Designed miniproteins, single chains. Designs and how they scored, part 106

Each design is a single chain, and the fold is of that chain. pLDDT is the mean over its residues in the fold that is shown.

## One batch from the design tools (miniprotein)

Design m3903
Fold by ESMFold2-Fast:
Structure m3903 (fold): chain A 70 residues (1-70)
Amino acid sequence: SLEEIQARVRRVGEEYRELVDRAKKAGASPETLARIRELLSEAGTAYVNGDFEKGDELLEEARRLVDEAA
């Protein structure tokens, strides 16, 4: 539904700031930061298109890179 799409897009926007800031604090390289941002942007696009599975997979990959930087 449109409400589900809106909720997921809002969530990825909130997590974008949190994950990028956490990666910066952990000392992630510029290359890793660029990849995290790209994955989060792609996740947002997937959610806008209603592809929740792809969006979730991309978001989890971004979280994994942040955790590896810590």
Scores: mean pLDDT 85

Design m3904
Fold by ESMFold2-Fast:
Structure m3904 (fold): chain A 87 residues (1-87)
Amino acid sequence: MEELKARVDEVAAQLSPDARELFRREVQKEMGELMEKKKELTREDIAEAVRRAADRTSEHLRKQGKPEEAEAVRRYGELVAELIRAG
């Protein structure tokens, strides 16, 4: 768990403030929609919402001509999802 958290922090440091803000907004959007559809949320539901938010953020960054940052945010989302699943 500590190793996974360290990897999350390392990848987060590679993201610009703009990319981090966009990812945060996409996570809030996915979580809001998920909360409307389900009365009870599992760790897997939250992890999948984070992964979807990372995919959407990655697509936006690629369209802005930032493919390396797009890949970093996708990897960040995968690591955060694993951290959520681990508890």
Scores: mean pLDDT 81

Design m3905
Fold by ESMFold2-Fast:
Structure m3905 (fold): chain A 56 residues (1-56)
Amino acid sequence: GAPLPLTPEQQAELDEGMALVRNGKTQEEIARGIGRVLRAIGDAVEAYLAQQRAAR
């Protein structure tokens, strides 16, 4: 399917968050990873909605 329109910076934040979830040794590290992933997705969704509003 068509990829979500992530910037390279947003993709890096998502990858870092997922790495923290996958490799985290404590619940605090895993929670931090989840928070980073959710923030990256939220930023990508906002960018997508802004692009849709600009479309004619």
Scores: mean pLDDT 75

Design m3906
Fold by ESMFold2-Fast:
Structure m3906 (fold): chain A 65 residues (1-65)
Amino acid sequence: MDFLTPNQRRVLEALEELGGKATISELAEKTGLSKSTTSKAVKELEEKGLVEREGNTVIARGYRP
């Protein structure tokens, strides 16, 4: 249960394509989403344990469901 939303999935895929570490701005540019939409998706992914956030930097966790 709990599919990733299209925005969450897109951000996660973009993060993986960028080598697992990117800024909010880089993720927004890669996905075509606004910075605010990207930040919301990142926060939701962090709450699911799929990414870590350090300031403006987002890091994919080695956690895999």
Scores: mean pLDDT 77

Design m3907
Fold by ESMFold2-Fast:
Structure m3907 (fold): chain A 70 residues (1-70)
Amino acid sequence: SRAEELLRRLEELLERVREALIAGDWEAAERAAREAEEIAREAAALGEEAARRALELAARAGAEIAAALA
């Protein structure tokens, strides 16, 4: 489905943000984060379940980034 395609793309972009931030590549991280934000908004517009899954992916990525930068 479109929701699954968007959520898969979001997961890939969040992983790219994490890798870029760990590497100190702020420019690459900012580009990937902007694209992730657009994809997350599209996924959320498809319904409550897609929005919930997008939030869960973002929260997980944020926690991993925080742990890696600590």
Scores: mean pLDDT 82

Design m3908
Fold by ESMFold2-Fast:
Structure m3908 (fold): chain A 57 residues (1-57)
Amino acid sequence: VPGVPEEVRKTFLEIFKKHPDFRKAVDEAVKKLVEEFGLTEEEAMRAIQRLLDAGEL
Protein backbone atom coordinates (compact mmCIF):
# COMPACT_ATOMS: atom_id res chain seq x y z
CA VAL A 1 0.00 0.00 0.00
CA PRO A 2 1.46 3.41 -0.94
CA GLY A 3 2.66 5.44 2.04
CA VAL A 4 2.66 2.52 4.50
CA PRO A 5 6.05 0.89 5.29
CA GLU A 6 6.04 -2.93 5.11
CA GLU A 7 7.01 -3.34 8.81
CA VAL A 8 4.12 -1.07 9.87
CA ARG A 9 1.68 -2.99 7.64
CA LYS A 10 2.95 -6.38 8.91
CA THR A 11 2.68 -5.26 12.55
CA PHE A 12 -0.93 -4.11 12.12
CA LEU A 13 -1.98 -7.30 10.29
CA GLU A 14 -0.46 -9.48 13.06
CA ILE A 15 -2.28 -7.47 15.76
CA PHE A 16 -5.56 -7.62 13.81
CA LYS A 17 -5.27 -11.42 13.49
CA LYS A 18 -4.58 -11.70 17.25
CA HIS A 19 -7.57 -9.54 18.30
CA PRO A 20 -11.07 -10.45 17.03
CA ASP A 21 -12.34 -7.12 18.43
CA PHE A 22 -11.52 -4.50 15.79
CA ARG A 23 -11.49 -1.63 18.33
CA LYS A 24 -8.95 -3.45 20.52
CA ALA A 25 -6.85 -4.29 17.44
CA VAL A 26 -6.79 -0.60 16.40
CA ASP A 27 -5.87 0.56 19.95
CA GLU A 28 -3.07 -2.03 20.21
CA ALA A 29 -1.75 -1.22 16.71
CA VAL A 30 -1.67 2.55 17.35
CA LYS A 31 0.16 1.98 20.67
CA LYS A 32 2.71 -0.39 19.09
CA LEU A 33 3.34 1.82 16.04
CA VAL A 34 3.92 4.85 18.28
CA GLU A 35 6.19 2.95 20.71
CA GLU A 36 8.21 0.80 18.26
CA PHE A 37 8.28 2.86 15.04
CA GLY A 38 8.21 6.39 16.48
CA LEU A 39 5.06 7.39 14.60
CA THR A 40 2.69 10.01 15.92
CA GLU A 41 -0.82 8.79 16.81
CA GLU A 42 -2.08 10.68 13.73
CA GLU A 43 0.45 8.91 11.46
CA ALA A 44 -0.49 5.51 12.94
CA MET A 45 -4.21 6.15 12.35
CA ARG A 46 -3.43 7.30 8.79
CA ALA A 47 -1.54 4.05 8.10
CA ILE A 48 -4.48 2.00 9.44
CA GLN A 49 -6.90 3.97 7.23
CA ARG A 50 -4.73 3.30 4.16
CA LEU A 51 -4.78 -0.45 4.89
CA LEU A 52 -8.58 -0.34 5.30
CA ASP A 53 -8.98 1.58 2.00
CA ALA A 54 -6.78 -1.04 0.26
CA GLY A 55 -9.03 -3.86 1.55
CA GLU A 56 -6.20 -5.45 3.58
CA LEU A 57 -8.26 -5.40 6.81
Scores: mean pLDDT 75

Design m3909
Fold by ESMFold2-Fast:
Structure m3909 (fold): chain A 58 residues (1-58)
Amino acid sequence: SLLEQAERALELAKEALAKGDAGAAATSGYHAVILARQAGDEELAKEAEEVLKEAQAL
């Protein structure tokens, strides 16, 4: 489902962010935002946006 894909993308983004891989974190974070919005999960979309912002600040 879109929700499961969004959750997986967010997890990958968090793992990349923890490793200091800004590029991978930003890519996965961006996908998580899009997928979460399409799934209608506003809370997940907000969390993904926060991870994406952290990745872009690296």
Scores: mean pLDDT 85

Design m3910
Fold by ESMFold2-Fast:
Structure m3910 (fold): chain A 95 residues (1-95)
Amino acid sequence: SEEAKRDAELAARHAEYAAEKAKEGKATPEIGTGGALGGIGGGLGAELSGGSKEGAEEAARGGAKAGLGAMNGDAEEAEEGAREAREGAEKAAAG
């Protein structure tokens, strides 16, 4: 579904933004929270729109990891979370 693709893409973008700001040393608690909630919300939205449950769960977990990594100043963890969120989003979008 197009809605599932859109929500999955939003999850990945929120996670990637948090990771980018962590790499720049500019991550704030608000950016970390946005990454985590955006990833989780986008993943859930994708599932509700007919995306795969496995992909949606991976996107949500990756987003949470990216957000937490950003909040902790751990750029490597944030980047790993963003990668997992993107992979999950692609699976969710594929259905």
Scores: mean pLDDT 80

Design m3911
Fold by ESMFold2-Fast:
Structure m3911 (fold): chain A 94 residues (1-94)
Amino acid sequence: MEEGKKLFIEGLLALNAGDYEKAIAYFEKAIELFKEKDKLLKGQALIYLGEAYLAQGDYEKAIEYFEKAIELVKDDPALKRLAEVGLQVAKEKL
């Protein structure tokens, strides 16, 4: 979906700017718009949600989103590894 991709990009810009609250809102809305065919984009958005919550110090939510991402990106080795690294960092911070 074009609108879902636009929100995903806005989320990335907010995340890179350190605006974690806006990044979370954009990624959550992007995920709502993604369809089954957008599985990898949805997985990426879940990884970035995990990163945003990790940056805010919400380690329990970060773990939740990284675990959800791993399930969606299990067939993509690079994205799976990125989510697994995020999960390990979040668990070590608890």
Scores: mean pLDDT 85

Design m3912
Fold by ESMFold2-Fast:
Structure m3912 (fold): chain A 116 residues (1-116)
Amino acid sequence: SAIGAAMDEVARNPELAKVRDLALQALSAVATAIGLIRNGDDEGAVKAIKEATDYAIQALKEARDNPEAARYLADVFLTAFDEAIEAAKKYGASPEVIEALKEARDKVRQAYEELL
């Protein structure tokens, strides 16, 4: 997968080990949010989305001295949140869940732009 390939590149640089761990936590939290969306747990989904956003922003900040890694991670995170938005629409999640995902996407984009 594209996500797997990006994580493999980050994993090859020992200076990016913390970046990789934060990125994996972010993606794990997005996967948790999608599962909660599927099960109709809107409150749990919003919490998982906020956790994913915090980990994603931390990963981008830790990658600030590596522009290629930051660019790959930003793309991976934005793609993951876009997939979560589509899941939210498909499973009829509340407007609060969809808004939380849009805010997460905007915050991750802003964090990446601050590195440029």
Scores: mean pLDDT 85

Design m3913
Fold by ESMFold2-Fast:
Structure m3913 (fold): chain A 71 residues (1-71)
Amino acid sequence: MKVIFYFENNIFQKSEIEGNPPQAIVDLAANSEGKDMNIVINEIISVASENKGEVSVEVDGDKVTVTVTFQ
């Protein structure tokens, strides 16, 4: 299961949720729209660490995609 966070111009744009990830990451995604990317990424790392999630980051110019995978 995973949550994908999409950022553009250093702002959180949207998320996609697959399966039933931990409620903490779902709540983070729901409450982070329009927030600064650095703040949201720091919170993602914290929640992923506490829930044994794997974080991957892909950068394409002004677009950043952060995927958190839970097994």
Scores: mean pLDDT 86

Design m3914
Fold by ESMFold2-Fast:
Structure m3914 (fold): chain A 55 residues (1-55)
Amino acid sequence: GLTEEQKRELEKRYKETFEAMYQAFLNLGFDEELAKKIAEAIAEIEVEVERRKLL
């Protein structure tokens, strides 16, 4: 299983990826709802990829 430090790093990566992508898509002219959904999907995929590397 993952350590508490690894879990914290994955949570941090989710938050940073979400914020960066959400702002990026808003700046591209996407509406708030769509930008949020895209940012959430990208952040979830990023965290899943990183989690698989740690197992």
Scores: mean pLDDT 87

Design m3915
Fold by ESMFold2-Fast:
Structure m3915 (fold): chain A 68 residues (1-68)
Amino acid sequence: MLSAEEIEARIDELMKVAKELIDDQSFLEELEKLGREARELARQGRLEEAEKILREMVQRLKQQILSM
C-alpha cells in the first residue's frame, strides 16, 4: 500500500505527463478531478481508496494514449 506522500507524488507526476502528451482539455479536467479526490482520500488516511483512484487515473491515461 502506498503512503499518502507517495500517492500525492504519483498523482503530480501522472498529471505532468498527461499535460505534456494530451491536448484534450476535457480529458485533463477529468483527470484533475480524480486527482483531487485521491489527494483528499489520502489526507483522510483512506489510502486503499486513494490508491484505487490513482490506478483508475493510470488506466484512463493509458487508454487515451492508445486511442491517439
Scores: mean pLDDT 83

Design m3916
Fold by ESMFold2-Fast:
Structure m3916 (fold): chain A 66 residues (1-66)
Amino acid sequence: MELKDGQTVKVVTKPAIDLTTGKIYEPGTEFTVGDVRILPNGLVQAVDLATGNVILFGAEGVEVIA
């Protein structure tokens, strides 16, 4: 999956986590990503553009919807 800044993703299988607050983004949650980085362990680190917080998730756990 090619993930780009400004895309909206939906959590589908595995929750995402807000690294600032510890809040879990449950399946069905949508957020718009910026500053996307693929970490050496295969996890994705991106900024939720609505909050400015860093979110950690698995690329296989989300779907690009916009």
Scores: mean pLDDT 81

Design m3917
Fold by ESMFold2-Fast:
Structure m3917 (fold): chain A 84 residues (1-84)
Amino acid sequence: TEELVKKALEHVERAIEDAKEGDIESALKHAEEAKRLLSKVATDPLVSQALEEISRGIEDLKEGDVESALEHLEKAKEYLEKAL
């Protein structure tokens, strides 16, 4: 639903903010919650693309590549904004 996409977008925005502040643990939790919410509505191509970008961002955060993670999370944000 549109409501789930909006909630996922809020979590992606928080993940971006936390990653920029160096709070990688909190960034990871928010990115994982966004992934969980979007997995329920991955029938839209834009939502599916956002989910892929979030998954890449999560892997980059786990490996300590914060710069790459931020690029992927910002890309996910763009896809979710287009889906709304």
Scores: mean pLDDT 86

Design m3918
Fold by ESMFold2-Fast:
Structure m3918 (fold): chain A 75 residues (1-75)
Amino acid sequence: SIEKKIKELDEEYVEKVLTSSDEEMEAYIAAAPQEELDELEELYRSAGVSLDTRALFRELLAREVKKKHKELLEK
């Protein structure tokens, strides 16, 4: 069921956001595509908002989850 897969992705996202250590978040960010990092840094700089490790991790993970949702819905 596509609905079950979407729910699992959402639950994984929430769990990772709530339970990830600073070290785990930094490791995830280091593995992220540079293009996505550059885009987020530019967006937040333009908005005058400081990007901390937690905020950057949450935004990157949210983008990945949304991408997976779209892939599931398009199949």
Scores: mean pLDDT 77

Design m3919
Fold by ESMFold2-Fast:
Structure m3919 (fold): chain A 70 residues (1-70)
Amino acid sequence: SETDKIIEEMKARADKLIAELEKVDPVFAEGLRLAYDYLVEKVKKGEITVEQAKKQFDEMFAFAEKWLAE
């Protein structure tokens, strides 16, 4: 399904970013992992749309990517 494809794309990006963050700040990496899992759970329960989850995810991970770039 389209939802499954978007979740898999989000997971791939999350896994890559979390792996890089874990080397620098394991606590921050764990926080991002939990936030990602929370958003995926909300989509699976039908509490939010996959589009809403992707927007939250993109904002959250863009912030982490910017922080890591420093």
Scores: mean pLDDT 81

Design m3920
Fold by ESMFold2-Fast:
Structure m3920 (fold): chain A 98 residues (1-98)
Amino acid sequence: MEKLREKAVEVVEKVRELVEKGDLEGAKKAAKEGLKKLAKEAGISEEELEKILKEAEELAKEKEEELKKVIPEEDAEKIATLLFAITAADLLLKKYEE
């Protein structure tokens, strides 16, 4: 696997571990810090990273609101936090491959 993809997987796995422990604030911090480091290594500009993070946050928020209708709020927040990390990592890798 490419080194950047390996690092992206490590960021997502770290977020997943923190979410499973119930540390949602730690998970969000780990996601943002990991993605900032990945963006720097990928040569992605701060402006492009901000767009990626905003798109991922909007998608995660929309999913959280839909999930809250059918599952407990705590579970919806856990899923949304993990989806934010996965979505942002995927968007970042796609931008790098362009």
Scores: mean pLDDT 82

Design m3921
Fold by ESMFold2-Fast:
Structure m3921 (fold): chain A 55 residues (1-55)
Amino acid sequence: NMEKALELAKEGAKAYKAGDYKKAAELFRQASSLVSGAVKLVLEHEAEVAEKKAK
């Protein structure tokens, strides 16, 4: 579901810019679960970066 993944990724990016890294990580993880291939890897990396900043 690319459309839902895109919505979640946009919301995750918004949370990240606002400094809500925990929420951003959760949203990027959810988005990555809906896709495969290179897009999944990118979203998983975004989630890891956000998780690291949330600690």
Scores: mean pLDDT 82

Design m3923
Fold by ESMFold2-Fast:
Structure m3923 (fold): chain A 139 residues (1-139)
Amino acid sequence: MEMSEEEIEKLLHERLEALKAGDIEKANEIESKIFKSLGVDTETLVQVRALTYKGDQALEKGDIEGAIKDYTEVGKLLAKENPENLDKIIKYYEMQLKIYKEAGDKKGQLKVLSSLSGIYEEQGNKEKAEKLREEAKSI
């Protein structure tokens, strides 16, 4: 079932409120719903969740470089497995980045910037990937 950009934006705000409340399960359910609407299959979603969890654990330990690496692998995986829907996935991450910047959520910004970097690296856009990675490191 395909969602509109307005529905995705509403869900992104709902996801941010769930994260602020510490409701990680609800935040994960919302993200899975969005990715499925963007054409990401269940197998890819399982791998995305595992990499995101690993990155989250690195970030909680203060391993910023390890977190960036794991979130970058999320972006690479999405670009590799979903080339037909990649423009929609990029738009989703750009919307999420805007919301996290407006909210002052630096951890959210780092995650999104790292994943976008991975997408552009997989596409061969090395300059944009490096710029996004340096922005993530500066947070």
Scores: mean pLDDT 86

Design m3924
Fold by ESMFold2-Fast:
Structure m3924 (fold): chain A 77 residues (1-77)
Amino acid sequence: LSPEQEKEVWLALLEISAAIAINTLRQAGKDEAAERVEKLADEYIAQIESTPDVEEARRLAEQAIREIKKLVDEALA
């Protein structure tokens, strides 16, 4: 994969993870938590799109996915 293609894969994984989390939280009636996930994902997506470094993009996406999981776990506890 080119660096651009690798970055797009990491963006897609983050977007899919966020979408699943948001839908799960909304189905559970956790609308405020869903909004927090949406805002967090948007902020990380902007950072990933602004970086030319594919390793930084991967690191940011992995961090975002971990933070999304933490928010979901806390909201559903």
Scores: mean pLDDT 87

Design m3925
Fold by ESMFold2-Fast:
Structure m3925 (fold): chain A 76 residues (1-76)
Amino acid sequence: SLVEEARRALERAAEEAARLMLEGGAPEEEAERLVEEAREAADYLAATFPPEEAAELMRRVAERLLGEAEKLREAL
């Protein structure tokens, strides 16, 4: 379940970034697109790489999204 845990972390990071975008007045469709792109990335990684590698890559994407969320929070 490494992939499941990593996918959940990525989904949560994307949802947090999307929430901050909405609070800042971004269009709902842009926030939804961010979450959809994160889910598509998770699907691609899970299908393409071994579970351990896929999980590590998902975690790196989540960390990047959280960094972007922090920048959005500072801009709010």
Scores: mean pLDDT 81

Design m3926
Fold by ESMFold2-Fast:
Structure m3926 (fold): chain A 88 residues (1-88)
Amino acid sequence: MTEKQRLAFEAETLLALGLIYLSLAKKLMQSDNPEDLKEAYEMLKKAIELFEEAIRLAEQAGNTSLRDEAKRYLEEAKKQLEEVEKKL
């Protein structure tokens, strides 16, 4: 595996993990329980960090499509975080 291929694989892995956290947060946000909303907030923060790192690694790998995909999910996660913050 080349360094560029390794970086792209790491970026894809982080993107996938970020998507899992984003998905879990969206499920928790369907609840009116303060505990679920607080957990959603923490999951969204983790998703944001993972997407930001995925963007960085995708850029280093020169994979613009992966970078742009991660950027789209980062924007979604940030919007969801703002919605949760309004309810906390």
Scores: mean pLDDT 88

Design m3927
Fold by ESMFold2-Fast:
Formats: structure tokens, sequence, C-alpha cells
Structure m3927 (fold): chain A 62 residues (1-62)
């Protein structure tokens, strides 16, 4: 629900401003341990060139 929206925003920031900006955003939002695991997964997907996988991630979360 809210997590998917937050992670999409983090992926966008990571692409636009890089890892440091994404980490700062995550810290400002106060991500839990579970949310940080999702965050790392999203960054790995972006790095692997799986930008189209953002839609697939939403399906997997359901």
Amino acid sequence: MDLNLLLSELARIYKEKGREAAEKFAEEKGLSEEERKEFETVLKMVDQGLAAGAEARAIRAA
C-alpha cells in the first residue's frame, strides 16, 4: 500500500540524484528494517536495468 508508493519515490530519487539522496530520503521518512530490505531490493532492480520491473514488484507485493 503506502510502502509501494514510498519505494517508487525512492527509485525515482535514486535515478535522478543518486544513492546519497535516496538514503537521505529514506532516513527522513524513518524506514523500518522491513522497509529498508524493500529499499535495497528496489535499488538492486534499478541497478540491474529492471526499470520495467517496478510494475512487476507491485504485483509481487499483492
Scores: mean pLDDT 68

Design m3929
Fold by ESMFold2-Fast:
Structure m3929 (fold): chain A 70 residues (1-70)
Amino acid sequence: EEEIEKAIQLLEEAYKLVTNPEAKSLIRTAIILLKRGEVERAKELLRQAYDLVTNPEAKKLIEEALKLLD
């Protein structure tokens, strides 16, 4: 529960740094899925977003969120 809340916070921070519209959509959808408890599906979308993101700080935030969800 606390790990999911922390992951959502990191992803909201990453979302602000991301400019790619597809990556933004994937991150936003992953946050919604996490709020619904759909952790595995959210992780799949976050891995896709990670590959599209070029900002190194946003990549780090997504990576840290994925570690919390493991």
Scores: mean pLDDT 86

Design m3930
Fold by ESMFold2-Fast:
Structure m3930 (fold): chain A 91 residues (1-91)
Amino acid sequence: MLEEARKLAEELRAKGTEEDKAKATAIEAALALLEGDYEKAIELAEEALKSKDLGVKGAALETLRLAYEKMGDEEKAKKYKEEMEKLAKEY
């Protein structure tokens, strides 16, 4: 499962489109979160959040929420939860 996600991210980056790069970055952020690297997960998720793709933005916001929850930053976790709920209304 994790190895398949890493391979998918590498394949998306190799394709070289801005949308594929954003998807790869969102996957890499989620992988960093699962590996316990919360600072890397936040950095990658903030990069993915710059995407215009609503699915990529949603994934990035969820990664940011979970990473800040794991770090004990309840205010930032709440901020990203509210942004995720707001984005869901735009879908």
Scores: mean pLDDT 82

Design m3931
Fold by ESMFold2-Fast:
Structure m3931 (fold): chain A 88 residues (1-88)
Amino acid sequence: SLERRLEGMRLFLLALADAAEAAGETELAARIRELTDRLVEALRAGDLEAAEEAARELQALVDELAARHPELVAAAYAAAQAAFAARA
């Protein structure tokens, strides 16, 4: 379902923000959280243009984080998978 896909995406992005914050990337973490909320709200509202813009900005931040901290993306994915399984 759309809601379950949105939940999985949200958990991954929030886990990524938590990992970034723990690594000292507090501004990147705050921006990822902000854009995650914007993306989820846009998708629920059916605003595909706003969703595409938020997704593009999020992708740029994820790429920036992966370039500086390549280990964090893998750690965030593992954390999100565990959190998603626990909520199921």
Scores: mean pLDDT 81

Design m3932
Fold by ESMFold2-Fast:
Order: sequence, then structure tokens, then C-alpha cells
Structure m3932 (fold): chain A 67 residues (1-67)
Amino acid sequence: QEEVDKLVAKGQEALQQGDYKKARDYFTKALSLDPNNAQAWALLALSLGKLGDYDEAEEYANKASSL
């Protein structure tokens, strides 16, 4: 889906720029449209890990692996 793919791409761009809060917001929006997107869960987990939210990062990484 174009909108989901675009949000994931914007999130990845934010990660490259070190804007982990913006990355989190983009991946969260992507998941609100497609909650079965394993890539978006994994990238959200990475973003949360960069923000120091380790417990949520681990939970969402496990969710990505279960999809």
C-alpha cells in the first residue's frame, strides 16, 4: 500500500537523520494503517531503543518476529 510504504520510507529517512521521535511517529502512523507490517514494527522497535524505551523496543521487536 502506497501510503504505508511512504510512511515507512519517511520514518527510515528520519532514522538516518537521527530524529528518532519523528521516526517513531511515522512508524506508529504506518502501523495504525497496517498493524501486520512486520518491517514497521521492527523499525518502531529500533526507534524506541534509540530513545531509551528499551522495554517497549523489546516488546515490539518480538511482535515483528511473530508476524
Scores: mean pLDDT 85

Design m3933
Fold by ESMFold2-Fast:
Structure m3933 (fold): chain A 64 residues (1-64)
Amino acid sequence: KLEITEEEITELAFEAGVSEEQARTALEAIQEKGLDISAEELAKEAGVSVEQAKIIIEFAKKKY
């Protein structure tokens, strides 16, 4: 199960080009719905682009 740390939020925000708040929201959504969440659904929930959402999903898959 995902453990969301401040370090991971900061790293993800930089990598995806999103705010730390958006990165936290996205990781929380992945934790709740699982890694099979669509990029479109994640983008809508976190307020990021679909392309940024894809980067976030790949980051989560690589880390966990």
Scores: mean pLDDT 79

Design m3934
Fold by ESMFold2-Fast:
Structure m3934 (fold): chain A 68 residues (1-68)
Amino acid sequence: SGASEAARDVIEANNKGNTVKVKIEGIGEVTVEGGNAAGATGAALMVIGEEGKRITVESEDGVKVYEG
């Protein structure tokens, strides 16, 4: 699934001050501004809750795709 790794990437991007966009197949997307620890935690929990779905994490460091 990769949901836990995607969640980690969201937290790491936020800790770097980077804006991160998370897309979950069939659910939608959320954008977390850099430095928003609460928002990053919420997005990470949402990602973990949707295990088995394709998850895309987009930041200034690039795009990572985790297949379900």
Scores: mean pLDDT 80

Design m3935
Fold by ESMFold2-Fast:
Structure m3935 (fold): chain A 77 residues (1-77)
Amino acid sequence: SLIEKLRQLLEEAKEAAARAEEIAAEFPEVDAEELRRTMEEVAKLLEEALKAAEAGDYEKALELLEEALRLLQEFAA
């Protein structure tokens, strides 16, 4: 379900933020602080998307998910 997928993505984003220094140590092209900030913002958007989906507002949930994906694309550019 959308709700279950959003929960999984939220957990992954929080984990990535917590491990940003470890990830950056393995990948010299990645800035730890930028990765942490990006994943924290993604987690906020996904948390809001999850709350919207749980309330039955799937349009808002998808808009917030799209914003999170745009943020990730900007980071990867």
Scores: mean pLDDT 84

Design m3937
Fold by ESMFold2-Fast:
Structure m3937 (fold): chain A 60 residues (1-60)
Amino acid sequence: GPGLYVALKDVAGPPGIILSIKKGDLIEVLRVRPDGSAVARSLSTGETGLIGLSYLRRAP
């Protein structure tokens, strides 16, 4: 569901489509899609994009 997550690994993708993340980044998930992707925002960069939920774990 929506909320705060932590990136499990580095991901790079095209700007404006895929959210690029680094392992350990705090990621705010805004919306989850049925295909397992999410609309998310990086709290490290302020960028918004799509990311696979499998790359994220819910923050404690």
Scores: mean pLDDT 81

Design m3938
Fold by ESMFold2-Fast:
Structure m3938 (fold): chain A 55 residues (1-55)
Amino acid sequence: ATPEQLEILKYTRKLVDAIDAGNEEEAEKILEEMKKKFPQYKEAFDRLYQWLREQ
């Protein structure tokens, strides 16, 4: 795995943990940080967030 892939995985885990805890404010903060660090994946992160929220 590349350093970029590992960083995205760490953020994704934090995002899942925040959603599972019911902490919408923290989840949105993590999502915005991800989109700021990796703007090329902004749409993918938005779709991931919507999908996770529907579980």
Scores: mean pLDDT 82

Design m3939
Fold by ESMFold2-Fast:
Order: structure tokens, then C-alpha cells, then sequence
Structure m3939 (fold): chain A 60 residues (1-60)
């Protein structure tokens, strides 16, 4: 098992929440198991290429 696979799964779930709900980025971060919005936003941008706010603006 790898931490990278776990992070990818969390980001995938977060993308779904950003599209299907009106939860804040902070609430999405906590819902997928991140300890802070900052840690979540950094990982999301690294894997997706967009910040969570930018992603929501385009796809939600």
C-alpha cells in the first residue's frame, strides 16, 4: 500500500464533493481525511493541476 495511492483516492473523492455539494473547501478537506485546508489544497493542486477553488469554478 502507498501513501500516494491514498492521496489520489482522497483527491478523487474531494473532486466529487466539489462538483456535487456546496461544502466549503475546508469542509471537503476534513470530509476526505485531511488535517487542514492548506495541506489539502496543496495536494489537490499537485495532483489535479488546479486549486480546489479553481476546480469548483470550472466544474461545479
Amino acid sequence: MSAERERAAQVGRAAGLLRHTDLSVREVAYAVGYPSQAAFSRTFRELVGLSPAEFRARFA
Scores: mean pLDDT 80

